Designed miniproteins, single chains, continued (5). Designs and how they scored, part 48

Each design is a single chain, and the fold is of that chain. pLDDT is the mean over its residues in the fold that is shown.

## One batch from the design tools (miniprotein)

Design m17654
Fold by ESMFold2-Fast:
Structure m17654 (fold): chain A 103 residues (1-103)
Amino acid sequence: MLVSEEAKEKALSSIKNENLKEYLSKLSPEELTEFLEKLLGKDGPYASLLPKYPSFEAYANSENLEEAKEEIKEALLKAGLDEESAEDLANFIRTIAEELRKE
């Protein structure tokens, strides 16, 4: 699954943390796709907290993206992220998944 530039730009608009937004904005579509697959993959830092989503593709194909987003946010909070960072990253992932469903 390759993230489009349009999906990336829309998802970036939801991020409140400027450092995270700047970092993600500099990634190419290929690099962003690798970032998401590693983040939500079995070898990712949250794999033990998100066994239902072994890949970004599994997340993007979930029946309810809103519920899946909340599950991701809870996993990020349990992993030690603050509320703003967890919300930003979960919303970013959700927005990318929604845009990919339209393509």
Scores: mean pLDDT 74

Design m17655
Fold by ESMFold2-Fast:
Structure m17655 (fold): chain A 85 residues (1-85)
Amino acid sequence: MKEELEKIIKEAAEKEKSKKVENPLEPEVARELLEKAEKYLRNKGVPEELIKLIKEYGLKLIEEGHPDAAIAALKAAVEFIDEKL
């Protein structure tokens, strides 16, 4: 589970980074979306270890200047979890 999730979020982030982003997402908006997703996943009963992995990876991408990649990784993570749990 954790290893598969990590691979999926990294792949989604890399694909988004390779795109030309004409209007990049504001970092503050990306952080807000991560907070909302954290609450959603916690309420859904997702293990804290997986929530922490998603949150930390997303925050790292935002800090590195890739807010759009962070949200792409987040969407891929939520989709994967919804299909497996």
Scores: mean pLDDT 79

Design m17656
Fold by ESMFold2-Fast:
Structure m17656 (fold): chain A 110 residues (1-110)
Amino acid sequence: LAISYHNRGNLKYKLGNYEGAISDYNEAIKIHKEYLNSVEKPDPEVLSGLVTSYINRAKAKEKLGNYEGAISDYEEAIKLIEKNFSLENEGVAVLVAELKARIEELKAKL
């Protein structure tokens, strides 16, 4: 269910329907968070899906000029990554660095 909302949001984003994409990412995030609260051990695939939904919602918010909302979503993505994934993994470290750099660029626009 959450993956279906995420995929539909991605399609809406590609079509330039950023408000519709945000709505679908909101539903995907809600479903993922409800699932994670229902399990004793976090599933890395569900955690990765939640992180990706926050990042994609942030990108859609940027397209609408909602820089404060985008920063908030990127910060939540970083928080989830740092809590659940190892920064000794080069790909994870690069992603966190890219998200932090994007936050600083957006703060300069405020």
Scores: mean pLDDT 84

Design m17657
Fold by ESMFold2-Fast:
Structure m17657 (fold): chain A 78 residues (1-78)
Amino acid sequence: SEANLQKAKNLIKDALLAQGVSEETANKEAQQHVGDLKLALENGKITQEQLEALVSSMEADPSQALGIYNRFLGEHGL
């Protein structure tokens, strides 16, 4: 869903900012990652349920959000 894509963007952006990445770079990188997730949904590489589970996992542990995201990419060949 659009709501889950927006949540993923914000979680990735906030995690990058917490690591000292500039606001401009964090926003650009988060937008790129959300674009990649959207393309993966459109191509059937991931499901809406898998995206929702990713967002829920990142929300449950924001300090590990980038690690959770990178593991998700590896699990789905992204």
Scores: mean pLDDT 89

Design m17658
Fold by ESMFold2-Fast:
Structure m17658 (fold): chain A 94 residues (1-94)
Amino acid sequence: MSLLEILEELREEILEALKDNPELAEKVDKVFERLQKEVERLLKEGRLDEALLYIRIAFHEILELAKENASEEEVKKVEELIRKAMERIEEVVK
């Protein structure tokens, strides 16, 4: 599985977790759109370390958006999905 595939799967899973909060889902979706474009660019340039840093920054932004706008249950789901995605990313880039 590629980095971009992991990001796309995470995007779908987080948007499903936030289905009852459409305004937050839209904001998070825009973060993923920017993230995918930037990661694809950095990977084409051979800048993997910078792509990974950008992913971590974007995941932090998504989590902060959830903490400000979502229920405690939705925040916990987003945190768990991000944690699992980070573990999968670390395995792929070894």
Scores: mean pLDDT 87

Design m17659
Fold by ESMFold2-Fast:
Structure m17659 (fold): chain A 63 residues (1-63)
Amino acid sequence: GKLEEEARKRAEEYAKQLAEKIASHYPDAKVEFRQEGETTFVAKVTYGDETFEIRVDARYFLL
């Protein structure tokens, strides 16, 4: 419905902004953005041998 669409847009925008900020602060890091299922967005950060994933769930934006 409309509520789920708005929550998804907010979650996607937030995840993209996180990925952009990480890339800006850590230019040597590889930052990948992906969608995992319909409601989850992932920013994957690889810096040398270290890898971190930040998951953003659209359901949290319904609140």
Scores: mean pLDDT 80

Design m17660
Fold by ESMFold2-Fast:
Structure m17660 (fold): chain A 81 residues (1-81)
Amino acid sequence: KKLSLEEAEQVAKGLLAEFLRAADAAGVPQEEKDALAREMGEIWREGLRNNDPQGAVLRMKELALRRLPDLVPREWVLEKL
């Protein structure tokens, strides 16, 4: 399903918030959490600039999976947009 801009933004915000909560609970260092939040934010901004918010959400999920795979919710891995 193609997401609207509003839907993609809600998904992106939810993914970032959920991932950072999981990382905090798992004791991931603040420096790593800050770096991931920055990189995810850059991906989202680039997606908006390129009129590709849905692709940005996918790239954010891929970044989280690559950097901290044990903390990625199962739903992110199984559900592809």
Scores: mean pLDDT 73

Design m17661
Fold by ESMFold2-Fast:
Structure m17661 (fold): chain A 67 residues (1-67)
Amino acid sequence: SMAELQARLAELIARLEEAKRARDVETVEAIVKELRALLPELPDSHRLTAENVIAQAEAWIAEQRAA
């Protein structure tokens, strides 16, 4: 259901922010993979939000690997 997809998206975003605080790059990469898998199931408004979250997470991963 849409409610289950929205709950899963919120859960993944929360876990992503926790992993970023812990500087756990491998966990962030795994969560980005899960977010990408959800993209085709999301409505346009939520898909845009998920895409922005993925882009920010990928930029963060690149920054962590360069530091």
Scores: mean pLDDT 86

Design m17662
Fold by ESMFold2-Fast:
Structure m17662 (fold): chain A 81 residues (1-81)
Amino acid sequence: MVEELSEEELEELLKAGLAMHAATLLRGLHSDNPEDRERARAELERLGLTEEELREIVRENAAVTERVAARLGVTLHADLG
């Protein structure tokens, strides 16, 4: 059995990681905690990204993120309501 990640598995993992980071920032922007909102906004500004671009990253990578999460047994909480 192959112990290293295949090119496809590595690509999916990287895309899922990017989508999870974007989803984390989106949750922070809409947090009930002012400190979490401020931290998320500061990070978004540092990255030079908009909230719309974060949503697009999550949307474009939703299917691959779900597959990776299911494969790794990770629970995803990226619901905005």
Scores: mean pLDDT 74

Design m17663
Fold by ESMFold2-Fast:
Structure m17663 (fold): chain A 95 residues (1-95)
Amino acid sequence: MKEADEKVAMPLLAGKILFEEGLYESAIKYFQGAIRANPDNAESQLYLGKALAKLGRYDEAIDYYQQSIRNVDRLGGDPSIRDEALANIEELKAK
């Protein structure tokens, strides 16, 4: 529905900056904004999963990692996003 790339890029970048600063709850809000702009953006789903995992919300993190993998597999996205999402799922399931 929205301009997928530009509308996603800005909140995704802001979320990544907040994530690197350790502001995980604030980062989640920005990653959710990116997903609302484009639900098929695998990178936004990956980063939302990473932020949720940092807050101990492992089941939610795994769900978003799985959504990220499905979007890469379906839409031909970046394989590195798929590989990172899979590695993160395996790490959290070992907990």
Scores: mean pLDDT 81

Design m17664
Fold by ESMFold2-Fast:
Structure m17664 (fold): chain A 68 residues (1-68)
Amino acid sequence: MLSEEEKAEKIIEEIREKVKKSDLPESAKHFALTMAEEARKYKASVESVKALKEMFEELLADYKAKKA
């Protein structure tokens, strides 16, 4: 089974992949990747990383809705 730290890191990787794969402007990508990097650097908890994921999902959904 995955530890809490491994689970958090997996969520961070999912965020990074979605951001890099998205059509976000480079400034928005840089901001999101910086936040993901900081979460990774400071070993953020699963709860903290889930909150980040929800925030990014809302931003990505809004951006996609505007483009689609």
Scores: mean pLDDT 76

Design m17665
Fold by ESMFold2-Fast:
Structure m17665 (fold): chain A 95 residues (1-95)
Amino acid sequence: MEAAERARLEEERRAELEKLLEELEKKLEPEEVERIREASGGDRLVEAGLLAVLELIREEGITLADVLAEVEATLAETPVALAQRLLPPLKKLLE
């Protein structure tokens, strides 16, 4: 792969991630957004994942504990890098 092509894909992914973050943050209370930012430790992809989880909880009426259990079950069956990165901040949000 050429370096220029990789840089372009990285910029596109970053732009899409920032747009997704803006859309998700608009649907949540500022206090929840702050908690997510602290739990993510500045990782924008983890922040987006946590915000998407909170939106799903609001829309579907499921609990954060239900999401945590599903993430743990998924990791037991299939290792998913994003799910592994989401597990510690999800546990921190329950503390």
Scores: mean pLDDT 66

Design m17666
Fold by ESMFold2-Fast:
Structure m17666 (fold): chain A 82 residues (1-82)
Amino acid sequence: SARIQAFLRELEKKIKEAIAKAQSKRPLTPEEIAKIGEEVIEELLAKSSLSQEDKDIVRQVALGGLHNDRSPENIELANQIL
């Protein structure tokens, strides 16, 4: 879906911006980086007009990428959307 692809690109941009801003103040642990990413994902999903089904797909793909979840299931899901 072009809408889901566009949303995932904006989400990636916002996650990178939030992490860069936090890292400018001090070094972050991998756990702190993951937490920032998770907070950005949920904030953007809450503000979106996506259907519940599309929100669940976006959340699964984005969390998989953030946590470096390279399971075949998450790779296949990402390839179907991206």
Scores: mean pLDDT 74

Design m17667
Fold by ESMFold2-Fast:
Parts: structure tokens; C-alpha cells; sequence
Structure m17667 (fold): chain A 82 residues (1-82)
């Protein structure tokens, strides 16, 4: 993946998260972690663990349902990018 493709995928992920009802701050943090994972070429399982860690730290900023949907959407996006 090129840097341009990674940027576009991260932007699309952020938009999809917001459309699913995830708070903008949480969506932005998840998209940032996703972008970092792809640029750093982290293994898929490490990238998934990073996203899970980021969402766990942000549990006080969103409902449990919002965190669960954010995790599902982000993991699906990671699997498609790998």
C-alpha cells in the first residue's frame, strides 16, 4: 500500500465509524491507530491488538455499544487492508 492509499483508507474508516454512531474523538483515534499500523507494517494480529488497546483506553468517552461497533468496523477494515 502507498502512503496515499493508507491515508484514503484511514479517512474512509473514520467516516464509516462516525456514520455508525461512534463519537468523532474515538473515530479519529481509531483511524490514527489504523494508519500507524499500516505505515509501520505491523502484523495483522498486532494491529488488531493496538486497536483493541486504543478503544479500551477510550471506554470512558463512549458507550459499550459504540466501542463494540468501533472494534468490529476497525478490525474488518484491517483484514481488508492486509
Amino acid sequence: LSDEEIEKLAEELKKKLIEAGVPEEVAEAVARAFKYSLRAKLPLEVAKALIRWELEEMRHLASEEQIEIALKIAEEALEKAF
Scores: mean pLDDT 84

Design m17668
Fold by ESMFold2-Fast:
Structure m17668 (fold): chain A 74 residues (1-74)
Amino acid sequence: SPLQKAAELLAAGRYEEAVAILDSLPEKTAHSLLLKAVAYEKLGDREKAIEYAQEALKINPDHPAARRLLERLE
């Protein structure tokens, strides 16, 4: 699946390619938004990382990974 491929690219350090796949997805889920937030954090784009982590928490307010990411960035 595209989401699994994006996660594999993130694990491999291929952050821009992961973002390109995530941007091509027709639906935004808490998980896809979290992966996008992690990618932007690794790319040094703190503003976008915070934005996407906040969007993930709007969909799933009880998302431990998204909460930890925001605590680290804020």
Scores: mean pLDDT 85

Design m17669
Fold by ESMFold2-Fast:
Structure m17669 (fold): chain A 89 residues (1-89)
Amino acid sequence: SMAEEEKKKLEEAFERVLEAMKKAMEALAAGDKEAAAKYIAEAKKKLKELEELVKNSKYLSEEEKEYFRKQVEGAKKLIEQLEKALAEL
């Protein structure tokens, strides 16, 4: 269905955000300031793409949209923590 296709696209977009955040955390743990900055920037870009996909979704229920909005807000908060950690390197 169109709803299943749209949901899969959002899930894939969120997975890209999580992958970039994981790489940022690994770089921070290694003390690699340049790599950490790169992956934090990538996570922010991927999160913005996910946020736009949620905002423009046509086939998801309001409950499913709210679920993804909560995921976006959670990811924003975690990225802010990663940026703070980077600034302390």
Scores: mean pLDDT 89

Design m17670
Fold by ESMFold2-Fast:
Structure m17670 (fold): chain A 80 residues (1-80)
Amino acid sequence: SKEEILKEAVEIAEELVARYPDDQLLRDNLAGLKEALEKGDFETAKDIIRGLIVYLREHYADDPFAQEAIERLEKLLEEL
């Protein structure tokens, strides 16, 4: 279901916040994804996920952790 896919996106965002605790944008994106999940707002969730993928590629391109998170998020985005 879309709700299960969005829950997985929230889990990935929580992992990213744990990995990069000083990154306020990642915390803001996590908060936005949690709100989108609560409201069932899948279009806003897609926009946040797309922005997060771009951000990770720009700022964390050399980190294998971020590369794996990008691949996971891209797969979820195709299923939403």
Scores: mean pLDDT 90

Design m17671
Fold by ESMFold2-Fast:
Structure m17671 (fold): chain A 85 residues (1-85)
Amino acid sequence: SEIQQLQAEIRELAQEIYELLSQLPPDSPARKAAEARLQEISADLVAAGDAYAATGDEEALIAKLREIVARLRELKAELEREVAA
């Protein structure tokens, strides 16, 4: 299903972001900013699941999962630039 495909993509992106974060010092401003953004994205993912449980609105869930994928892709690209610097 589309939901399962999007969930798989989110897991893959999270793993790739984790690998990039491991290449940055823990105290770097870039790493701290990325960890804050991951926390926000994680909270939004939980909220999307809770909304779906309450409403059954599959289209709204898919739209939100696509938004989360886009946000993770942007974060990954930013971290790739930081690691390359």
Scores: mean pLDDT 89

Design m17672
Fold by ESMFold2-Fast:
Structure m17672 (fold): chain A 65 residues (1-65)
Amino acid sequence: SVVHHATLGLYEAELSAEGIEAKIEERDGEIYLHAENVDEKQLALLKETAAGLSAATGKKAVVVL
């Protein structure tokens, strides 16, 4: 199974509302959350989002800075 592109877009929109410009993509059965210039609080939210995506999909989710 794959994560639907629209679902990833909803998570990107939620992160954007918190001031985080992140790109989320699924590649080779894993999920990658790409972001740059994030502070410690924003990084914590990215890691929480990755954990939520991992729990929801059963796939490994990784934050890439």
Scores: mean pLDDT 80

Design m17673
Fold by ESMFold2-Fast:
Structure m17673 (fold): chain A 114 residues (1-114)
Amino acid sequence: SMMAKREEIAREAARRLLDHQRALAAAGRVGGEMTEEEFISKVTAEAARIAGEPELSAPTIEEALELLRENPVAKYIFVAQMTSAGERDTEKVKELVGEEEVDRVQRALSEVSG
């Protein structure tokens, strides 16, 4: 079913994101303070890169989702990062993609994390 396929893609996105975050943590990289636009651009570029896409950047959540529309793995990585604890504009992401998509991504993160 389409729902089962979306759950599989969400789990793949979660696994790739967690592998990437573990690699960054092992490298000892510390994030500084960022503007919202800088954060969204960084998350968009990271989501594209992790999903094997060309480098993309977007200053708004709406533009990021539009750019990532055709790559569901990249879109789910973007949603995961924007809706994780301490992330900006979580409510706006829920309005744009729907709570069901956010819940699917967050569930996949929990399942892959153990």
Scores: mean pLDDT 77

Design m17674
Fold by ESMFold2-Fast:
Structure m17674 (fold): chain A 74 residues (1-74)
Amino acid sequence: LSAEQAQQLIAQGERLIRDGRREARRGREEYRRLKEEGASGTKIAGAALRAIGGETSVWLGERMVEKGRAALAA
């Protein structure tokens, strides 16, 4: 990777982390509310999947930032 490509990878990873944290938080908040309200299993499962999706995006973003930093060090 060029330095420019590594910088772009870091920027993309940082955006993915921010968006993923927001999505995971919303999914967890919805999951808690829906469980307390006795909502349908489908709605509860949807909120759980949203939270998991957000956590996955954070994980992927962290890997992208790590790869970008490693490329800049090389």
Scores: mean pLDDT 86

Design m17675
Fold by ESMFold2-Fast:
Structure m17675 (fold): chain A 71 residues (1-71)
Amino acid sequence: SRALYLTAYHEMLKGLLSLGVDEETAKRIAEAFAKAVVKHPEKSKEYSEEVFKLVEEGRYEEALEFAESQI
């Protein structure tokens, strides 16, 4: 769903930017997250919790790799 993708993308992007993640990295993570959520909408909360946990620990590359692995 395009609506689900856009909602997941923008909510994740906003959250990452509010945590001080740079715009380019935040967009890459948000895109991968949104694609993963479209493929597995039932896991959206689990995916967001894991991404935010890794980001709060400064583990941006691992957050991106996690999201990409779910696509």
Scores: mean pLDDT 90

Design m17676
Fold by ESMFold2-Fast:
Structure m17676 (fold): chain A 57 residues (1-57)
Amino acid sequence: KIVLTDEDIERLARGLGLSVEEVRELMKDKEKFIKYLVEHLNLTEEQAKKYYDLVEV
């Protein structure tokens, strides 16, 4: 698994238009996290699920 650094989370937060705290809360809910990646990063649901399974906070 890939461990996300604070810098990685900050970059993801900027991409999603969220704060770092909002991203950390979002990552606790797999379904909501996948939905946000699909809506904001133009990923397929399958790609978003693979990303979630590969990363660790």
Scores: mean pLDDT 76

Design m17677
Fold by ESMFold2-Fast:
Structure m17677 (fold): chain A 68 residues (1-68)
Amino acid sequence: SLEELLNKLAKFLSEHLNEEQANAVRDAYLEALAKSKDIEELKKAILEALKAEGVPEEVIEKVKEIFG
C-alpha cells in the first residue's frame, strides 16, 4: 500500500539522511502528492530530490528498491 511504502521510506530516510536532506525529500514528495497520486511521479520527485541533495548513488539505489 502507499501508506506502507511511505512508512518504510520515512524510516529509511531517517536512518541514512541528515535533517536537511530528509526535509528536502519530504517536501518534494508532498508537492508531488498534491499534484498527482501517480506512484511513478512520486518516485521521480523523491529520486530527483535525493540526487539534488547530493545523497550517494548507493543510497539512491536502495530507495529505488523500496519503490519496486
Scores: mean pLDDT 79

Design m17678
Fold by ESMFold2-Fast:
Structure m17678 (fold): chain A 65 residues (1-65)
Amino acid sequence: EEELRQRAIDILNGLKKEAEKLGASKETIDRINQLIEEAKTASPEEALRLVQEAMDILVEEIKKK
């Protein structure tokens, strides 16, 4: 339960680093940071939804390139 939330936060931090490596915009990085902060106070289920949102943001950024 608590481990699942920590796992989601770890995934979000990994996605942020991947976005930085891909040269994503500052706006994209800032949005992922916001999702990480929300995940810290979210339920495990909500944290997983935030991971999905971050993935969608990253995919959209890649497609615009």
Scores: mean pLDDT 80

Design m17679
Fold by ESMFold2-Fast:
Structure m17679 (fold): chain A 59 residues (1-59)
Amino acid sequence: SAEEERRKLRVDYAVKLAKNKDLSPEEIARLAGFDSVEEFEREVKERYGKTLEEIIKES
């Protein structure tokens, strides 16, 4: 659905920000349009099957 596609794009954008900028999880969540860090973390895990910290560490 269009909503699922927009959600995936927001997660991908947030991950890109985290990799390229030294920003707090709270700042990344806000810039990517998430209401909370908890929502952001849940969406990353749903999208990639792992945490944001794990993704950054593996990159």
Scores: mean pLDDT 79

Design m17680
Fold by ESMFold2-Fast:
Formats: structure tokens, sequence, C-alpha cells
Structure m17680 (fold): chain A 74 residues (1-74)
């Protein structure tokens, strides 16, 4: 279904974002790229998402992934 396809693409975006964090890409670059990917995804699946919602989701996700990565190194 279109809903399943959307969810699979979100999972792919998440995995790609995690790979960038593990590769040591700076936070600002990871957030910027994630905003671009989430914006493209929202357009592709006709999701009614505001720029503010996308930005907040991207920042929250990256910060949570960075915290998890830091904890794993401790």
Amino acid sequence: SKEEESLQEELAILNETLALIRAGVPREEVVKRLIEKLTEHAKKFNLNKSEEEIRKSAETLVDNLLASAAAARA
C-alpha cells in the first residue's frame, strides 16, 4: 500500500541518517540533509506537513540519535 511504501521510505531515511552520524558527519549537516529528505518524502506522498513540523522532527531525531551514539561510546 502507499502507507506501507511511505513507512518503508521513512525507515530508509532513518537508517541513512544513523549511518551519517556513525560516520562522524557534523550535526548541522545531518539535520540539513534530513530536512531535505523529509521534505521530499512529504511531497512524494502528499503529506500535509509544515516546514516547522519537518524541522522540529529532524532536529529531535538527530539529537536523540546523537545521544544514543554518545551513550554507546561511554
Scores: mean pLDDT 83

Design m17681
Fold by ESMFold2-Fast:
Structure m17681 (fold): chain A 85 residues (1-85)
Amino acid sequence: SEIEKLAKEKTEESKEKLIELATKDPDPKVRIEALKALAEAFPEDEEVLKLIEELALYDPYPEVRKTALEILVEEGIRLIEAGVG
C-alpha cells in the first residue's frame, strides 16, 4: 500500500505525509493504517507519540481511539522493559 511505502522510507517527509493521513483522512481505516505505520517506522519519536495521544483522546471514530490507546500501552511497556522508567 501507499502507507507501507511511506513507512519504509523512514524520512521526515514520509513521516509528515503519514501524520497527515493519520489525522486528516476522512476514512477511519486509512487513519488506523497510517497510525500503525507511524508507530512501527518512528518508534520513540516525540512528535509521533504526541499525535497518537491526541488521536486516542479526540478522534471521532472509537476504533481509531482504541488503536491509538493500544499503541500507547505497547510503547509504554517497551520503554519500561528498556529500563527507561
Scores: mean pLDDT 81

Design m17682
Fold by ESMFold2-Fast:
Structure m17682 (fold): chain A 90 residues (1-90)
Amino acid sequence: MEEEEREKKLEELRELLTSHVRRAMEKLGWTEEIDFLVERVRKGELSGRIMHLVVMDSEEAALEALRLAEELGLISPEEVEGFRKYIEEL
């Protein structure tokens, strides 16, 4: 993968995760923690908590984020399968 393509996909993933995490937290009234979690996503954290917030806002966005994270090698294939199963069971 070219560095430019990788950077573009990282930006897409970051934007997807930050926008949907922010919306989910706003819906839950967790506004004071939004900037903290958004900063963690920007630093490359992809945790079950972040994926849970994304799927609560948009299942489609969660599946797209999972696809991008897998393509970028940010999560293991085992973690991809775990998150996918979690999303499908909601």
Scores: mean pLDDT 73

Design m17683
Fold by ESMFold2-Fast:
Structure m17683 (fold): chain A 100 residues (1-100)
Amino acid sequence: SLKDKIIEGFRSLGFEVSDDAKLKDLIKLVQKAHGLKDDGKFDEEVAEFTKELMESMGLKAPEVVTLDDFLIVLLKLVGLLPNDRTELSEEEKKELKKMY
């Protein structure tokens, strides 16, 4: 499943991730790794971090960064999306909602 691939991707990057990890847990791991408050919420600090990360990857950041933009960036970091992808498919969105 997409969930299992995301968990394996994070583990390959050196993160300790539970098989039962939710999106909140993945957000906490990213927050902790980057010195942000690890509350697992997609807030303005996570949006700003996402914008900076997109720019560091050579991507144009949108004026308003959304949770979908954050998820796209995470999937690119774990090698599950190619760098030229700008949106999630309906199937990918449905699978990611299972982790919410």
Scores: mean pLDDT 77

Design m17684
Fold by ESMFold2-Fast:
Formats: structure tokens, sequence, C-alpha cells
Structure m17684 (fold): chain A 68 residues (1-68)
């Protein structure tokens, strides 16, 4: 199963924040959860985005884009 580095996940979060998909408060919560991980699975990252209020199709696209 593909995994994202913490750096890739953080970059994806910065992109979502810049595009107005998530708020700064949502971005902060996601970043705090990522601090304890060196890598995260695509599925776990999608779940994390959904917990922050991101809709499933948007969360899936963001997670897959982060792999690139």
Amino acid sequence: MPKLSREQALKAIDGLLKDGVISEEQAKKIREKLKDKEEISVEEFIELLREAGVELPVAEVAAHDALL
C-alpha cells in the first residue's frame, strides 16, 4: 500500500489551505496528528482529512496528488 512521508502529507495540507479547501484550524489539527508519524498510509491520510471535514472525493484526490 502506498505511503506518504510526513513532508508529502504536510505539503498536501499546505496546498489545501492555500486553495481554501480547509481552514487554518483544520490544518493545525492535521499537522498535530502528523507530528507523531514519519509516514502515513494513503488510507489513514484520507481518514484524517475526512475527520477535518473534507469530503471523500476531495480527500482521495489530495492524498493521491501528495504521492506525486
Scores: mean pLDDT 78

Design m17685
Fold by ESMFold2-Fast:
Structure m17685 (fold): chain A 78 residues (1-78)
Amino acid sequence: MTREQQIALGDEVKKRSETLKDEKVRQQLLDETDRFIAAVQAGDREAAKEAAIRLGNIASSDEEAYKAYLEAYSEVTG
């Protein structure tokens, strides 16, 4: 995945996360997605990997969050 695709994925996850009913899950996804985007923009590969792992863990903890993440990934990667 390119840097541009990683940023686009983060933006799409953030957009889809805003519609989640669980406020705690929504806020966790938004916060961690912001960290991921910032790390990718800074070129910090280690911070980006850590943020991606935390995003995956949050997404896998909630059915709607996981679906939003998969749909965001499909939209960006085709």
Scores: mean pLDDT 81

Design m17686
Fold by ESMFold2-Fast:
Structure m17686 (fold): chain A 68 residues (1-68)
Amino acid sequence: PLPSPAELFERAVEFIEKARAGEASLEEIEEQIRWLEGQYRDPRRSPELKEWIAGAIRLLREIKEEME
């Protein structure tokens, strides 16, 4: 089943906060990016939600780059 926009926002925001606190591993960040990329490619997602997802992916990639 496709998660609702609210569920997606909650999950992504909680993970970003965890990552910014230094509490997420590189592997966990990579897994979250892959999950968000899957959501971004889903044709059922609105353009507005996809724009937000793209922003979240960019932020997580920046955090990942700092850890590499």
Scores: mean pLDDT 81

Design m17687
Fold by ESMFold2-Fast:
Structure m17687 (fold): chain A 80 residues (1-80)
Amino acid sequence: STADEIIEGLLEESKKKLSKEETLELLEIARDVAKEVFPEYSEKIDKLYEEIKEKLEKGEVSPSEALKLFAEELKKIVEE
């Protein structure tokens, strides 16, 4: 599924040494693609993006952890 492709892509990117800025760009792209594919979950996807962005900006999660967390939580949202 397209959700599995987004999730797998984020998990593969999480294995790379990415900057915070590169990670935020990838999270924004993943958010936008997920909202296009799953417009019924648009509000939940936006809230997930904002929560992870805040955690990353505060240093509560690493770039790798942020991508993995977004992938895991997106899967839960779309697999209801």
Scores: mean pLDDT 83

Design m17688
Fold by ESMFold2-Fast:
Structure m17688 (fold): chain A 83 residues (1-83)
Amino acid sequence: MAEEVDRAFVERAKPPVLEFLALKEHSEESFEKLKEALEKALDDTLAEFRPKIEDEEVFRQTEKDLREGLERLLEGLRKKYVE
């Protein structure tokens, strides 16, 4: 279940991440566009799986894990490519 949610998020996130990585120049503007796309991908993934996860605590933990994972990904990408 959590693995299925992670996979769905990765599939939604992969195109904007690859597009960002393919840029010759990275800027705060391009990073903000990536961040917006990834936040939308995460929200769309949570909306898809909300009715499929019967346990509220499991859903809350899944949401927390995904949001923490996204924050780490964004921080790493910004530090490596923008800063």
Scores: mean pLDDT 81

Design m17689
Fold by ESMFold2-Fast:
Structure m17689 (fold): chain A 58 residues (1-58)
Amino acid sequence: SAAAEAGRRAGERAARAAGADEQGVKTGGISGYLAAERGEDIGSAGMAGIAAAHRTQR
C-alpha cells in the first residue's frame, strides 16, 4: 500500500541519517515498511528502521 511504501522510505531515510551502510538502509526500509503495514505512524516506522539497521549486521 501507499502507507507501507511511505514507511519503507521513512525507514530508509532514518537509517541513512543514522549513518547506516547500504545493507543497513535496506534493512531499515523493510522494518519501516512492516511498521507502516501494522498501522504505525511514520515516526515509529523511522525509529524501527534505525533500530533494525543498528542491530542487524549479519
Scores: mean pLDDT 68

